# Designed miniproteins, single chains, continued (3), part 50

Each design is a single chain, and the fold is of that chain. pLDDT is the mean over its residues in the fold that is shown.

## One batch from the design tools (miniprotein)

Design m9711
Fold by ESMFold2-Fast:
Structure m9711 (fold): chain A 113 residues (1-113)
Amino acid sequence: APPPPLSPEEQAEIARAQEELVARLAALVDAGASVQEVIDLLRELRATAPPALRPVLAEIIAAVEKAPSLEEAVFIVTAIMQRFLAERLAPLDPEGVAELLAKIDAVLAAREA
């Protein structure tokens, strides 16, 4: 069965949670943080996340726990979030999703190798 549709309030909460995740992830990348610090951030955010985002964050945490480097962890986080935005939010708010995707791409570009 398809997942239930997101309300406008849930869309706004998910957008705010994603903006916070992107901003805090960018700060961790700039600080040269560990994979464990990324996991700790994801666990913190999952505890207060909107219900629709909680299973996505759980998937990210499980994948990041196996990441050999900060760069791989960032790639995993951004790839799973980009998929979620495209599938769940882009049909409802294509402009807001485009802004979030641009912010995610900026985080990836900052640490490409």
Scores: mean pLDDT 75

Design m9712
Fold by ESMFold2-Fast:
Structure m9712 (fold): chain A 91 residues (1-91)
Amino acid sequence: SEEEKIKKLKEKMTELFELVRKHAPLDLQRKVSHIIVKIQYAIEHLSPEERKKVLKEQIAELRKLMAENPDLPDEVRAAIEEVIKTLEELA
């Protein structure tokens, strides 16, 4: 169900932020936090059409973040990929 997908997304975003907090510099923590806030706003407040657009934009931002930061630990990259996967299921 959509509710189960949203719950899974929130769980994966929490896991990602915890890993980024432990392993990434403060500027990357801020970028990831900003992406998470935009995703949360979209799922809570936007229409389905507007939400789909924002989720696709945030998938692109997460992929860009991974490409621009090749030194990120594998566990952080795996957590980002899990968030992207759950976003693609909702977009």
Scores: mean pLDDT 87

Design m9713
Fold by ESMFold2-Fast:
Parts: sequence; structure tokens; C-alpha cells
Structure m9713 (fold): chain A 106 residues (1-106)
Amino acid sequence: MEDEALAAVFRAAAGEEVTLPQSPEFNDLLGRAAARVGPALQRVFDSLTPEEQADFREALRKVAEALEKGDRSKAAEILRQMADRYAGKSPEAAEALRELADIVAE
């Protein structure tokens, strides 16, 4: 359930419609996941151009797919690869992406 809640946050950030279970337990996990990754996700979006944001949304979809499979290591790897891609152009986006990777790897 925790990986599903985190995946739902990343899918929503990617601009996807998400059908969520209506359960108090899942709603609590979803709120905690959103509180944990939301600020870093927003920093990435604020630091990227519209074209880079489109690429980032595609990467977020792949992160969500990895989390739905329980593969936190793969999800973190995708975020670190994105950080390396933007490091030369936006150090702020790269830092926020590494923070997201560390959160996801837990």
C-alpha cells in the first residue's frame, strides 16, 4: 500500500487521472506520501522549462510504474538519471531530483 500511495502521487504529478481506493488507511498513506515528495516535486517543476516538464512527466510515469511493481531501486535510479541530465542546466532541479530519489529509495 505505501508503494501504491507513492505511485499515485507520481502519476498525479505526471498529469494522469488516478482512481484511488476509498479507504481511510490508503488516504492516510496518500497524504503522507504527498507531504513527503510534494515540495521536492514542485521545486523540480518550478526549475524546468515547459519542454523539460513534458520529459519529466514521462519520467514520473516510469517512476510510478516501478513503484507499482515494488521496485524502489528502479524508481530511485530513474530520478537520479534525470538529476544527472539536468545538473548542468538546472542545479536546483538536479538537487530536488536527488532528494526525491533518496525519499523513494527508503
Scores: mean pLDDT 80

Design m9714
Fold by ESMFold2-Fast:
Structure m9714 (fold): chain A 99 residues (1-99)
Amino acid sequence: SLVDQVQQQGQRLRNLLISQSDSDSSTDVYNNVGSDGQDLWSNMIDSRYSGSRQDYQNNLNNLQRLDPQSTNNGQNRIDQATQRADSQTQNNVQRVLSQ
């Protein structure tokens, strides 16, 4: 589907932007968030590209309601990995998540 194509493109863009950071030690935020964080990012990107900002927010709310532990773990892992990254990597991560 178009959504699947956009999601794959978004994932490749995410990986590309993270790998283009100026610091080797902070380049790998996506890989450092673990499977829970990767799943959350994939779901958030899918919702963002499939619709509006409202669809993105609804997806987060639904994930929080259906699996609060996994959703919270994913968010915490993303936040922790991002906080440990350099400023360029943090900006790249924020830009991807804001798409």
Scores: mean pLDDT 54

Design m9715
Fold by ESMFold2-Fast:
Structure m9715 (fold): chain A 66 residues (1-66)
Amino acid sequence: GPGEEAARRNRELAEEARRAGAGGGYASSGMGYKDVEELIKAGKMTEEIAERIVEGAERSFRADLA
């Protein structure tokens, strides 16, 4: 179901980040919010994964303010 697909995609994202290097796999791939929206529309990424990416970005923003 969708939860299982989200879990699988989450693991793939984590592995991709590890392969690219712990600091910036997502950023170094050039992916931003707009790219995530396009992937969701194309059916390549679930809404749950997108929500987690948004939460991660918000957390990073708060850390930069500290």
Scores: mean pLDDT 53

Design m9716
Fold by ESMFold2-Fast:
Structure m9716 (fold): chain A 87 residues (1-87)
Amino acid sequence: MAEQLRLLEEADELARRAGEAFQAGDYETAKRLLEEAARLLEQLDLSVPLFREAAVQFYLNAAAFYEAMGDEALAAEYRARAEALRA
């Protein structure tokens, strides 16, 4: 459990930094940080409601950033990932 909480905390920090990079207009850094955060979230036990809810929220936020950056394919992929966890 400690390792799973650590992964969640690290993913949250990367997502926050991605949002900061996006607001600064640094889309290259924003995309890289979102990819890193997604990779950590894929290691979470999504049977745990806390981790599943965190992943859903991240995927929806990532989709919004990708759409704003003009990456419609990644935006659609991340929306689909969120929807799959909500089903």
Scores: mean pLDDT 85

Design m9717
Fold by ESMFold2-Fast:
Structure m9717 (fold): chain A 67 residues (1-67)
Amino acid sequence: MFTEEQIAELISKETGLSKSDALKVIRMIKVDKASDEEVIDYLQKTRGLSRELAQGIIDGVKTLLGL
């Protein structure tokens, strides 16, 4: 099982997100049970990511979390 810190490091390296933003996304999905739309809105608002890039990040996080 990957730790949240390890997943955040991988997402940061692959996407260029800061580790803190990656950790926030992980917690939104894992802890807050946020919908994909809520996470997409967060990433678009905070970093100006496209919907497609935000969805790719969500899919990657879910895969690494075993979801």
Scores: mean pLDDT 81

Design m9718
Fold by ESMFold2-Fast:
Structure m9718 (fold): chain A 84 residues (1-84)
Amino acid sequence: MDSLLLQLTLLIPSEVARELEREVPKGGGYWSFATSANLYNKKIADDNNNGVMDILSRHLDPSTFQQVQSLLDQINDLIEEKSD
């Protein structure tokens, strides 16, 4: 999990992460909102997480965007798995 979060951090430039933190309503910042499965589930009714994905797709190249989506899915799966 920590290794996946580090990989996600390295794939997203700090400037893009900062823009996401400004544009993502609530969530306590980009990393907490976009990478936390628990926060994502809690916020899905209040904040449309599709907005985060749209911002990422606009700022990241398609290859990096796909890697970010894959890492987010893996992080979410590991958080669920670790809870079991």
Scores: mean pLDDT 57

Design m9719
Fold by ESMFold2-Fast:
Structure m9719 (fold): chain A 104 residues (1-104)
Amino acid sequence: KEEEIEELLERAKEAAEEAEEAAKKGDAEKALEAARKAFEALKELIRLGASLEVVEEAFEYTERALRAAIEAAEKAGNKELLLEAEILLGLARIMYAVYKLEKE
């Protein structure tokens, strides 16, 4: 459980870095793919009942990844990718807010 939590947090961080790099190269599809990986890691950390500190850090990586995906989609003029990234960002924010309310 502890080891799995550490691996998921590292995946969220790596996914944020991948999303930012893909966005910098103008690859909107790859940026969103990386952002989805960060989102999934956040979701799994919440499911495992990770500490608020860990979930907050994973949320910060997920928000970075999704903002990179949004920027790349906007620059590409791809409205479908933009909408997906915006929906995922909204969901991530709701999930984190709910989890924060459940923790002290």
Scores: mean pLDDT 89

Design m9720
Fold by ESMFold2-Fast:
Structure m9720 (fold): chain A 67 residues (1-67)
Amino acid sequence: MLSDEQLREAARKGAEAGGETGAGAAASFHDLLKQGASREEAERMVREGGEEAGMSEEAIKRALDAA
């Protein structure tokens, strides 16, 4: 299972590289699912990591919708 630190790092890197905060969060969601996390667990970790990375709740929802 990915740590909150790894999830936040991925979200931040995605935002910086892609110009939008949603890209990293969406990528982290897919990575969590590939590593065996449940959908509910992956969504919680993306929300926690995105919030710590400075994303708004609206931006996090858009990222999860895009994933």
Scores: mean pLDDT 63

Design m9721
Fold by ESMFold2-Fast:
Structure m9721 (fold): chain A 62 residues (1-62)
Amino acid sequence: SRKKLLEEAGQILSDSSDYSTDMTQKMLKSTREEGDKLSLENQKKNLDYQKKYQELLKQAQE
């Protein structure tokens, strides 16, 4: 149902925020090289979350 798709979209936003917060904390405790790798990983994961979020919104607009 549309409601389930919107709830899933909201969950993705929450998960994305939590993931970015956790990665930022790890980067603060890392060496520069480790922090750079974590930053790239965070960027890739956030792009995946954004794609899922947009797909769910498109499906919910039916």
Scores: mean pLDDT 82

Design m9722
Fold by ESMFold2-Fast:
Structure m9722 (fold): chain A 52 residues (1-52)
Amino acid sequence: ALEELVAAGRVLANAGVDPDVALGGLRRAFPDATDDELDAAMDAYRAETASR
């Protein structure tokens, strides 16, 4: 679900995971995720990294 993807994106950002590794991990963990859902997760990732 979208909420889990967004939460995972924030966790990966907070853990200092590189964006390419984070996206690959999200695709593997959520194989049924749409491109829009993955974009939302990576948007949350970028927002989290930008705020630190």
Scores: mean pLDDT 81

Design m9723
Fold by ESMFold2-Fast:
Structure m9723 (fold): chain A 104 residues (1-104)
Amino acid sequence: SLDPALRELKEWIEKGTDLTKPVKKIGDNVPESDKEEFEKLREKLKARVDSITEPIPPLTPEQRAALRELLKRNPYLVLKYAVSGRLTDAQLAELYRLLEEMEK
């Protein structure tokens, strides 16, 4: 099962996202009005990940799959949630890795 933070994030994305629309490229799921704020959130996420000095345990396959699907569905809200301090260092590092992977 998902941990409480990932469950809360899933519920937040489901409430803030039109789930009837098809998922496209990650950038296509960021509204034009939110793109500037999204880039600021991405830079904040990078800075937090770059500041991690402790060994990071790997996430479970279930947690990685959940983060990937949520990030595809609404990358803007996922980054807002991440920057709010609700995610662990392991979740933040994996989220940044997935974001970079999915933009290639």
Scores: mean pLDDT 74

Design m9724
Fold by ESMFold2-Fast:
Structure m9724 (fold): chain A 76 residues (1-76)
Amino acid sequence: SFEDRVLAAFQEAVKKIDELIANKASLEQLMSVVDELEKKLKEIAKKYNASEEQRKKIEEAIEELRKYVEEQHARA
């Protein structure tokens, strides 16, 4: 389903982000993973003909993830 594909993509990206944080990766490297996730989620939304509300929720989730990454990097 659409939800399963979105969840799988998010879980894969979070795992990669956690590994990069553990290895003291740069903010640029962390943000590149978020950028790849955003691209994948937009492709999934297009493939499943997602509603405007579903697309907005994806955009909001990506923005929250970017803030999370910036906060985690600043604390490291």
Scores: mean pLDDT 85

Design m9725
Fold by ESMFold2-Fast:
Structure m9725 (fold): chain A 82 residues (1-82)
Amino acid sequence: EKESLRMEGLYLLQLGNKYFKEGKYEEAIRYYKQAADLFVQAEDYEGASLAYRNLSKAYEKLGKTEEAQKWREKADEYFKKA
């Protein structure tokens, strides 16, 4: 059910944001990836774009510049689908 997937994605996105705020970037990355996957399955491309953008920021905080760029590009791609 797409609405159920979207709501679960939103919950995981919020959980990722909590860990990001606490400086727990590896934990934030795990939740952002799960949120993005659920948003894509729900065809919530706006939610997917946001999750990928937050994922990119978390990788930047870890100094993983190549991964950060990859996820930013994916965020921009999904933003165009929304």
Scores: mean pLDDT 89

Design m9726
Fold by ESMFold2-Fast:
Order: sequence, then structure tokens, then C-alpha cells
Structure m9726 (fold): chain A 81 residues (1-81)
Amino acid sequence: SKEELRKEFEEKIQEFLEKNPEEPSILDLMAGEPDIETAILKAIALIRAGKGSENIRKLVLPFIESGSNPEAREILLELLK
């Protein structure tokens, strides 16, 4: 369900926060799923940690919007706020 997917994303974001995530490269964002999803979740973790580039939201937004899974897209957009 959408709620289960949200919990999975939050758990992955928390794991990345604990592991001190690095800023995703454009190549990571161009990778196919699940690699692109992982890169987006790492970007969200960096934003929450205050460690990411000022432009990180702008960088990942088009990749979220181009996603094939509408439930994942909605959750990721909400998490990016």
C-alpha cells in the first residue's frame, strides 16, 4: 500500500542519514530503478541533514516527476517538501 511504501522510504532515508550519505551524481540519477530511487532517497536524506547542495531539490525534482510509479512519485514529492 501507499502507507507501506512511505514507511519503506522513511526507513531508507533514516538508514542513509545514519551512514552519512554523499550527494548523488547526475549518473546516479540517470540510472534505472531501483538505482534512481535510491539516489533520490539519498538526496532527501542530505536535505534533511542540511548537508546537501542548495540546488539538490531542483536537481532531483525532474527525476521524481518522470517516475513510472504514481504512488512512489507522490510520496517522494511530499518527502522533498
Scores: mean pLDDT 77

Design m9727
Fold by ESMFold2-Fast:
Structure m9727 (fold): chain A 83 residues (1-83)
Amino acid sequence: DIEEKLKEYKEEMKKLIERVRKLSEEFAKHMEKAVEEDLKKIEEELKTLEEEEILKKIDFILEQHLALARMFETVSELEKKRK
């Protein structure tokens, strides 16, 4: 179910953005814009791709955002230890 998967994606991204916002408001705003762009792209691909491919794409996008957030958190932690 694509609708349920999109809802899950939105909820996970909201949690991730809130977590990142505690470290950087600017980066959180950047992630919010990225989510808006991702959702627009998925809506366009819904017209041409099979459901299975769309579900995989949503999972991939979520994983990429999680990886980016982890990298940002790691860099932020390293910067704190330097000072």
Scores: mean pLDDT 78

Design m9728
Fold by ESMFold2-Fast:
Structure m9728 (fold): chain A 103 residues (1-103)
Amino acid sequence: VKKREEEMKKEVEEYIAATSDEKAKELLRRLLELLESITDEKKRQAMIDAIRDMLAAMKAGEALGLSSDQRLEAAARVGAATLALAGDEESLARFQEIYEEVA
């Protein structure tokens, strides 16, 4: 998964550099910090997939002309669904806490 993680981190950093959405930037930065705290490979993979799915949802929302709050809510729902399907309840709880603090 190392190459997938590196590619995801690059995509996130490029999005943060390009976007004017300060809440999206903060959410993504905090999720990258959360990922660095995860040592279990399966849980790390689930978080990488969640971040990638969120980034895709944010970009889709921008293309559709959604507001910042609408994009962030849609992205958070997608990320939470990815983590829930992976069975990582601990990371899901921490993800939801981060989203609530940023929103």
Scores: mean pLDDT 82

Design m9729
Fold by ESMFold2-Fast:
Structure m9729 (fold): chain A 100 residues (1-100)
Amino acid sequence: SSEIEELEKLALQAYSSLLAAADGRLEWVPRALAALDRMLELAKKANIPEELLKELERVAQEGRELARRYLAGEVSPEEVRARTVELMRRIGKILRRLAE
């Protein structure tokens, strides 16, 4: 569906922005957070199954916490990259289940 494609684009924007921030472009952190917020708003409006919405909310919250800790200097760029890749894999699994 067009909604699944838009969710995928917003998820990719969020996590590519976190990867850019890990590479020294800290100005991309607000872009990542905005994309996560838009993704959740779209998921709620699209009335996706509650179980998948809860999983998506958990992954987005972990992404927000990662961004917060990175801005606070509490995690290394290497940890941000590794954790961002894992969050992307988890979102990919959720979106694949939505496409079934």
Scores: mean pLDDT 86

Design m9730
Fold by ESMFold2-Fast:
Structure m9730 (fold): chain A 61 residues (1-61)
Amino acid sequence: ESELKAKATAAEQVAADFERGAKIYREKAPEWGDTARENAELAEKGAQGARAVSEKLKAEI
């Protein structure tokens, strides 16, 4: 009954975690340099991917 909902929630949580990380790296980029910017971009891409997965799972319900 809740398998798709559980997976969608997990993907949404992963997306939120990536978005939080990306924001921190963006804010710290002036202090931490290129590595922080690269990590922010990777986290942003991860968030987009996880959100896409969550949306697809929700659409199948």
Scores: mean pLDDT 80

Design m9731
Fold by ESMFold2-Fast:
Structure m9731 (fold): chain A 105 residues (1-105)
Amino acid sequence: DVPDLLGKVKEIAEAARQGKDEAEAIKLAGKKALEIKASPTIFGMGLGEALRSGVEAANLARAALLAADGKLDEARRYAREAGLSDEAIKTLIEEAQKLKEYDKL
């Protein structure tokens, strides 16, 4: 479900915003990403596999933040390091960009 995935990306982004610096933001976003790994929707999109380790979760969370900030090349890099498929990377970037547009409205 695309709306469910958008909600999960929003939770990850909100957790990261509580960080005092970039390293803490990645850590908090990674922790939130791990907490949501059991979602059936996320597993169906390959995201559940990426969330199974702290490093992979941190890279996924960083990718979501970079995509929301419009830094698409960097977002793709971190998503690849998280082990996402090309299809999952496209979905993550699209949903993170929609989140940025939604927050402006």
Scores: mean pLDDT 62

Design m9732
Fold by ESMFold2-Fast:
Structure m9732 (fold): chain A 64 residues (1-64)
Amino acid sequence: MEGEVAFSAGQPVAVVTADGGVASVTQPSREAAEETLRTRGEELGEQARQRALDSLAAAREGGF
């Protein structure tokens, strides 16, 4: 699991990558994004893993 603060269209975004999936939350400030990674990093990591599993299941059904 990897967590970092990125900027999208000038907005701070808390980004977590886990097992090939990505979860992100836009925040009003860089400090809020960093706090989100500290307090909700595990939750975002679970969301990222779930997205990876959903993508893998869809790819398997599609013969990918």
Scores: mean pLDDT 76

Design m9733
Fold by ESMFold2-Fast:
Structure m9733 (fold): chain A 58 residues (1-58)
Amino acid sequence: MEEEVEKLADRIYEEIKKGKPLSEIVRELQKQGVPLDLITEAIRLAMKKILEEEKKKA
């Protein structure tokens, strides 16, 4: 369960760093059959990681 969310969060994180819009990322994941609830949770985790990493890095 947590493994799936972490995996998705990592992929979302990479796509965001490439400059891909969240709406496009969500559509791609939905096409792959990923439940919306799981996508939403992964997005929250990815966004939290981005904020924390930016503060920790410098």
Scores: mean pLDDT 76

Design m9734
Fold by ESMFold2-Fast:
Structure m9734 (fold): chain A 94 residues (1-94)
Amino acid sequence: MAEELEAAAEALGAAIASKDEAAVKAALEAFIDVVLKAFEHYKDTYPLSVFLEAVKNARDQIIQALKHNGLEHLIPYVQQQFDNLEAQVKSLFE
């Protein structure tokens, strides 16, 4: 799980560095899918607060990378995707 998450994060970073909007969106979707699967696997091991902090930290890092690569116009899309992820993560604990 951790290795898959790291690989997905690296792929997303590469997509952002390429400045290809379609590649960034595809890599972000894949990253979110891996994150959600990892959180579902560990939902009985860690409290909800740990997962929400991880989501916040990942979102902040991705937004900063987008700003550094001139992709600020994708920030609203990224925020929406992470808002959806937070809702799904909370649902895992209901």
Scores: mean pLDDT 83

Design m9735
Fold by ESMFold2-Fast:
Structure m9735 (fold): chain A 93 residues (1-93)
Amino acid sequence: MVKVESAIVSVLDMGVDKEELLEKLRKQLEEAKEKAGLKEVVLVVHPELEEETRKILEELGIKEAALSDEVIEALREGGADASYAVALEARAA
């Protein structure tokens, strides 16, 4: 699909530094906004990443959306409940 108006952003343990992770996230969000017209994201964030991630969203004009119960259940199955994680999949390879 070439258009995605809403996305889920979750961070798993990527084995990278906080600054590097936030830089990758920013670039991916900019690309998704430009190519797919991204307007909203659902965040599951580490407390340490929460403020900086929201700041990036505000700078890019992307809105934070509330989690639905179905989305929360899906993220918990993936282990998000243990860490409150924020990421897009980093294409680092």
Scores: mean pLDDT 57

Design m9736
Fold by ESMFold2-Fast:
Structure m9736 (fold): chain A 65 residues (1-65)
Amino acid sequence: SDLNEEAFRLLEESGESPPSDKELAERLGVSRVWVRNFRKTPRYTDFEVDLGVEALKRAVEKVTA
């Protein structure tokens, strides 16, 4: 269970340079298949949506200022 939390922690720390499946697999000590399955989870989908919303918000703020 801790692998999911560790994966999200690594994604948050990566910020502007999100790790590839290979990089995440190497950092977590798991297979690329595990990372691919992780990215298919509802929680990961929610995380990606949140990142997209934050990026869009920053873009809108920059255009409207």
Scores: mean pLDDT 73

Design m9737
Fold by ESMFold2-Fast:
Structure m9737 (fold): chain A 67 residues (1-67)
Amino acid sequence: MPLGVEADDVRDTFDDLTDRADDLTRQGDVADSVDPVRGAVLRAEADDLRTRADMARVGYDTLVREI
């Protein structure tokens, strides 16, 4: 885990993860009309990134609240 990061750096991290997840979800939705297997894989990857982003956001919220 990154140590000694500023709260803004942590926020940038989960924002990037969220943006990536949203992009993969959109790609999966488009792919689903042509290749449902690829669509499912892209959505699963997006869900994983969203879970990671949510965990980072909880960490950020805790850090900001304790400062």
Scores: mean pLDDT 73

Design m9738
Fold by ESMFold2-Fast:
Structure m9738 (fold): chain A 70 residues (1-70)
Amino acid sequence: MSVADRIREVFDRINEILARTTDLDEARAAIEALVDEALAAATTPEEKAYLEKLRDGALLAIDNLAAAEA
């Protein structure tokens, strides 16, 4: 599997978690666990940097949902 394929799978799974869960704490925990697993499997600094960026973006989305009181 290419680095791009792996990153895309993580991105798709993050979006799936955000679309399905109504519990923001559960979503945060699931996303953090997913990214931690992907980081443990990552072999390049570039892949790790991009995974960290995906984590930050996903957690920001959760914070924005909480702040919007939706």
Scores: mean pLDDT 78

Design m9739
Fold by ESMFold2-Fast:
Structure m9739 (fold): chain A 94 residues (1-94)
Amino acid sequence: SELEKLKEELRRLAEEAAANVDDEAALLRVTERVREIVKRLYELGALSEEEYKGLMDALELARRYLLEHHDGRGAVTLLLIVVEEAIRAIEEKL
């Protein structure tokens, strides 16, 4: 299913983020792809409006950690939380 494919991609993105904590460009690409997946999960009805807004806020904070503070560790911490919550939401629909 599409949800199973998105779940697998989220797991790979989490691994990529953890492996690239010192690569700002890689983390920005991961952040953008996670944002696209979160938007798609909302469109598929896997996320409530409140969950969607919370995840999007966390992703914007991760982006600011990268662009304003050059804090890859802070960004990765937020990305891993977003991925874990998104995967949990998918599993509730499977």
Scores: mean pLDDT 91

Design m9740
Fold by ESMFold2-Fast:
Structure m9740 (fold): chain A 60 residues (1-60)
Amino acid sequence: SLSVEEAKAALARDPLNLEALATLLVHGDEALQAEALAILRRMYGEDAERIAAAIRKHAA
């Protein structure tokens, strides 16, 4: 439902916005996906990659 540009704007306002992070992980380019994963790592540490994989799996 969010576009990549809407997700970037939402994440700039609230870096904890999981919907924005999910949009960038699924529909963003490599740089945006890497940035979203880095934010998840800051928030969730070792769980970040598992959470990212679950988001991508759910979106597929």
Scores: mean pLDDT 79

Design m9741
Fold by ESMFold2-Fast:
Structure m9741 (fold): chain A 57 residues (1-57)
Amino acid sequence: MEEVKKLLEEALKESRRAQAALDAGNITEAQKEYDKAKELVDKMVEAQSRLNRERAA
């Protein structure tokens, strides 16, 4: 649970930076930050899925 929360907080931070970069016109930086946020969300989904399987077993 705590690991999922940490990943969510990091994803929100990167998403916010991506938006700020877009607002500043830095498309390359926005893409980079967005890709990081997406990777963190994918890790969060995987961690949540593993926890659900362990608890269901």
Scores: mean pLDDT 78

Design m9742
Fold by ESMFold2-Fast:
Structure m9742 (fold): chain A 110 residues (1-110)
Amino acid sequence: MNPELRALLETIKRLQEEHPDLLVGLEGRTILVAAGTPEAARAAAEALERLAAEFPGLEVRRVGVLIEVRPVGGGYAEVSGEEIREAMRELGIEFEEMSAEELLQKVLSQ
């Protein structure tokens, strides 16, 4: 696994451990993070935005309780959705393969 992808996924794993109600999804190459509260969403967005500043080529966008993390260049340019999925399993990240709309529906239904 490349070091930049590892740093991203270790950050997501830590957020999931700190916020047990946080849902993680994967849509193609986009990692989705949905939080049950605006406070948890803000904390997750801040951590991921700091990582994006350290490793250029990662786009982080927050819409309410949903954070979208997209590999757009840099060390992430050749990372496939399959590689992300396998790396998430290796690190023990609990996630579901679904669209942003499906994940948002799931978190809003809790």
Scores: mean pLDDT 80

Design m9743
Fold by ESMFold2-Fast:
Structure m9743 (fold): chain A 76 residues (1-76)
Amino acid sequence: SAPSDVSLEEVEARVRAEIEANAAAVLEQLKAADPSLTMADLLARLDAALAEAEREGRPHLARLVQWVRDAFEALE
């Protein structure tokens, strides 16, 4: 369970902000490791991960994957 002294909304906002803040740095590291990696390839991998999380009934994981996808898409 989430800590009672911190709201779930505050935790989610913080996690989302960290994802958004680190998206560009993560993308640069991924491109450095694989210079052939396209944004389309990355987004397709995230879409596949999102679909899998939804199939497995993991709504919190699906939400996190969606935030990561949205952060990377915003960098285009």
Scores: mean pLDDT 78

Design m9744
Fold by ESMFold2-Fast:
Structure m9744 (fold): chain A 88 residues (1-88)
Amino acid sequence: SSVREKLRELVRKTKEQIEENRDDVDRVRQIMDEFFEEVKKLPLSEDDMTEIVVSLGRLAAEFDAEGRHEVADVIRELVGRLVDWWQS
């Protein structure tokens, strides 16, 4: 669907921005907050939420493996807030 295409592009862009700013935790927080605001504009399905959780969860695990625990924690916190919002 067009929504899924927009979501995939948004996730891709967000991952690239996080990777570019991997040494700046405050910038990663800002990027994740901007991602949340953009995602809120999309009519998400359960499958769309699963794709976000899996994709960003994998990115967080990769940062943990590199010893970048603060970045991983910021990503997981945002994903948790996003899931809570979607279920509310």
Scores: mean pLDDT 86

Design m9745
Fold by ESMFold2-Fast:
Structure m9745 (fold): chain A 63 residues (1-63)
Amino acid sequence: MEEEFDREVELALTLIWVGIAKVDAKHGKIDEAIEFLKRMAETVSPESRALLDEEIKKLEKEK
């Protein structure tokens, strides 16, 4: 078995993190949500990082 994240598993985790960040933003914790997504973006592939970066930009517009 590979010792790396499978792309499908990484995408699933990325979507879960986006969901968590949206819930935090809905409760007024936009800065916490952005910081969380930035940390997660450092641990994933460039493709998943692009999805997280898009969500970060959306949350920053809601400030």
Scores: mean pLDDT 77

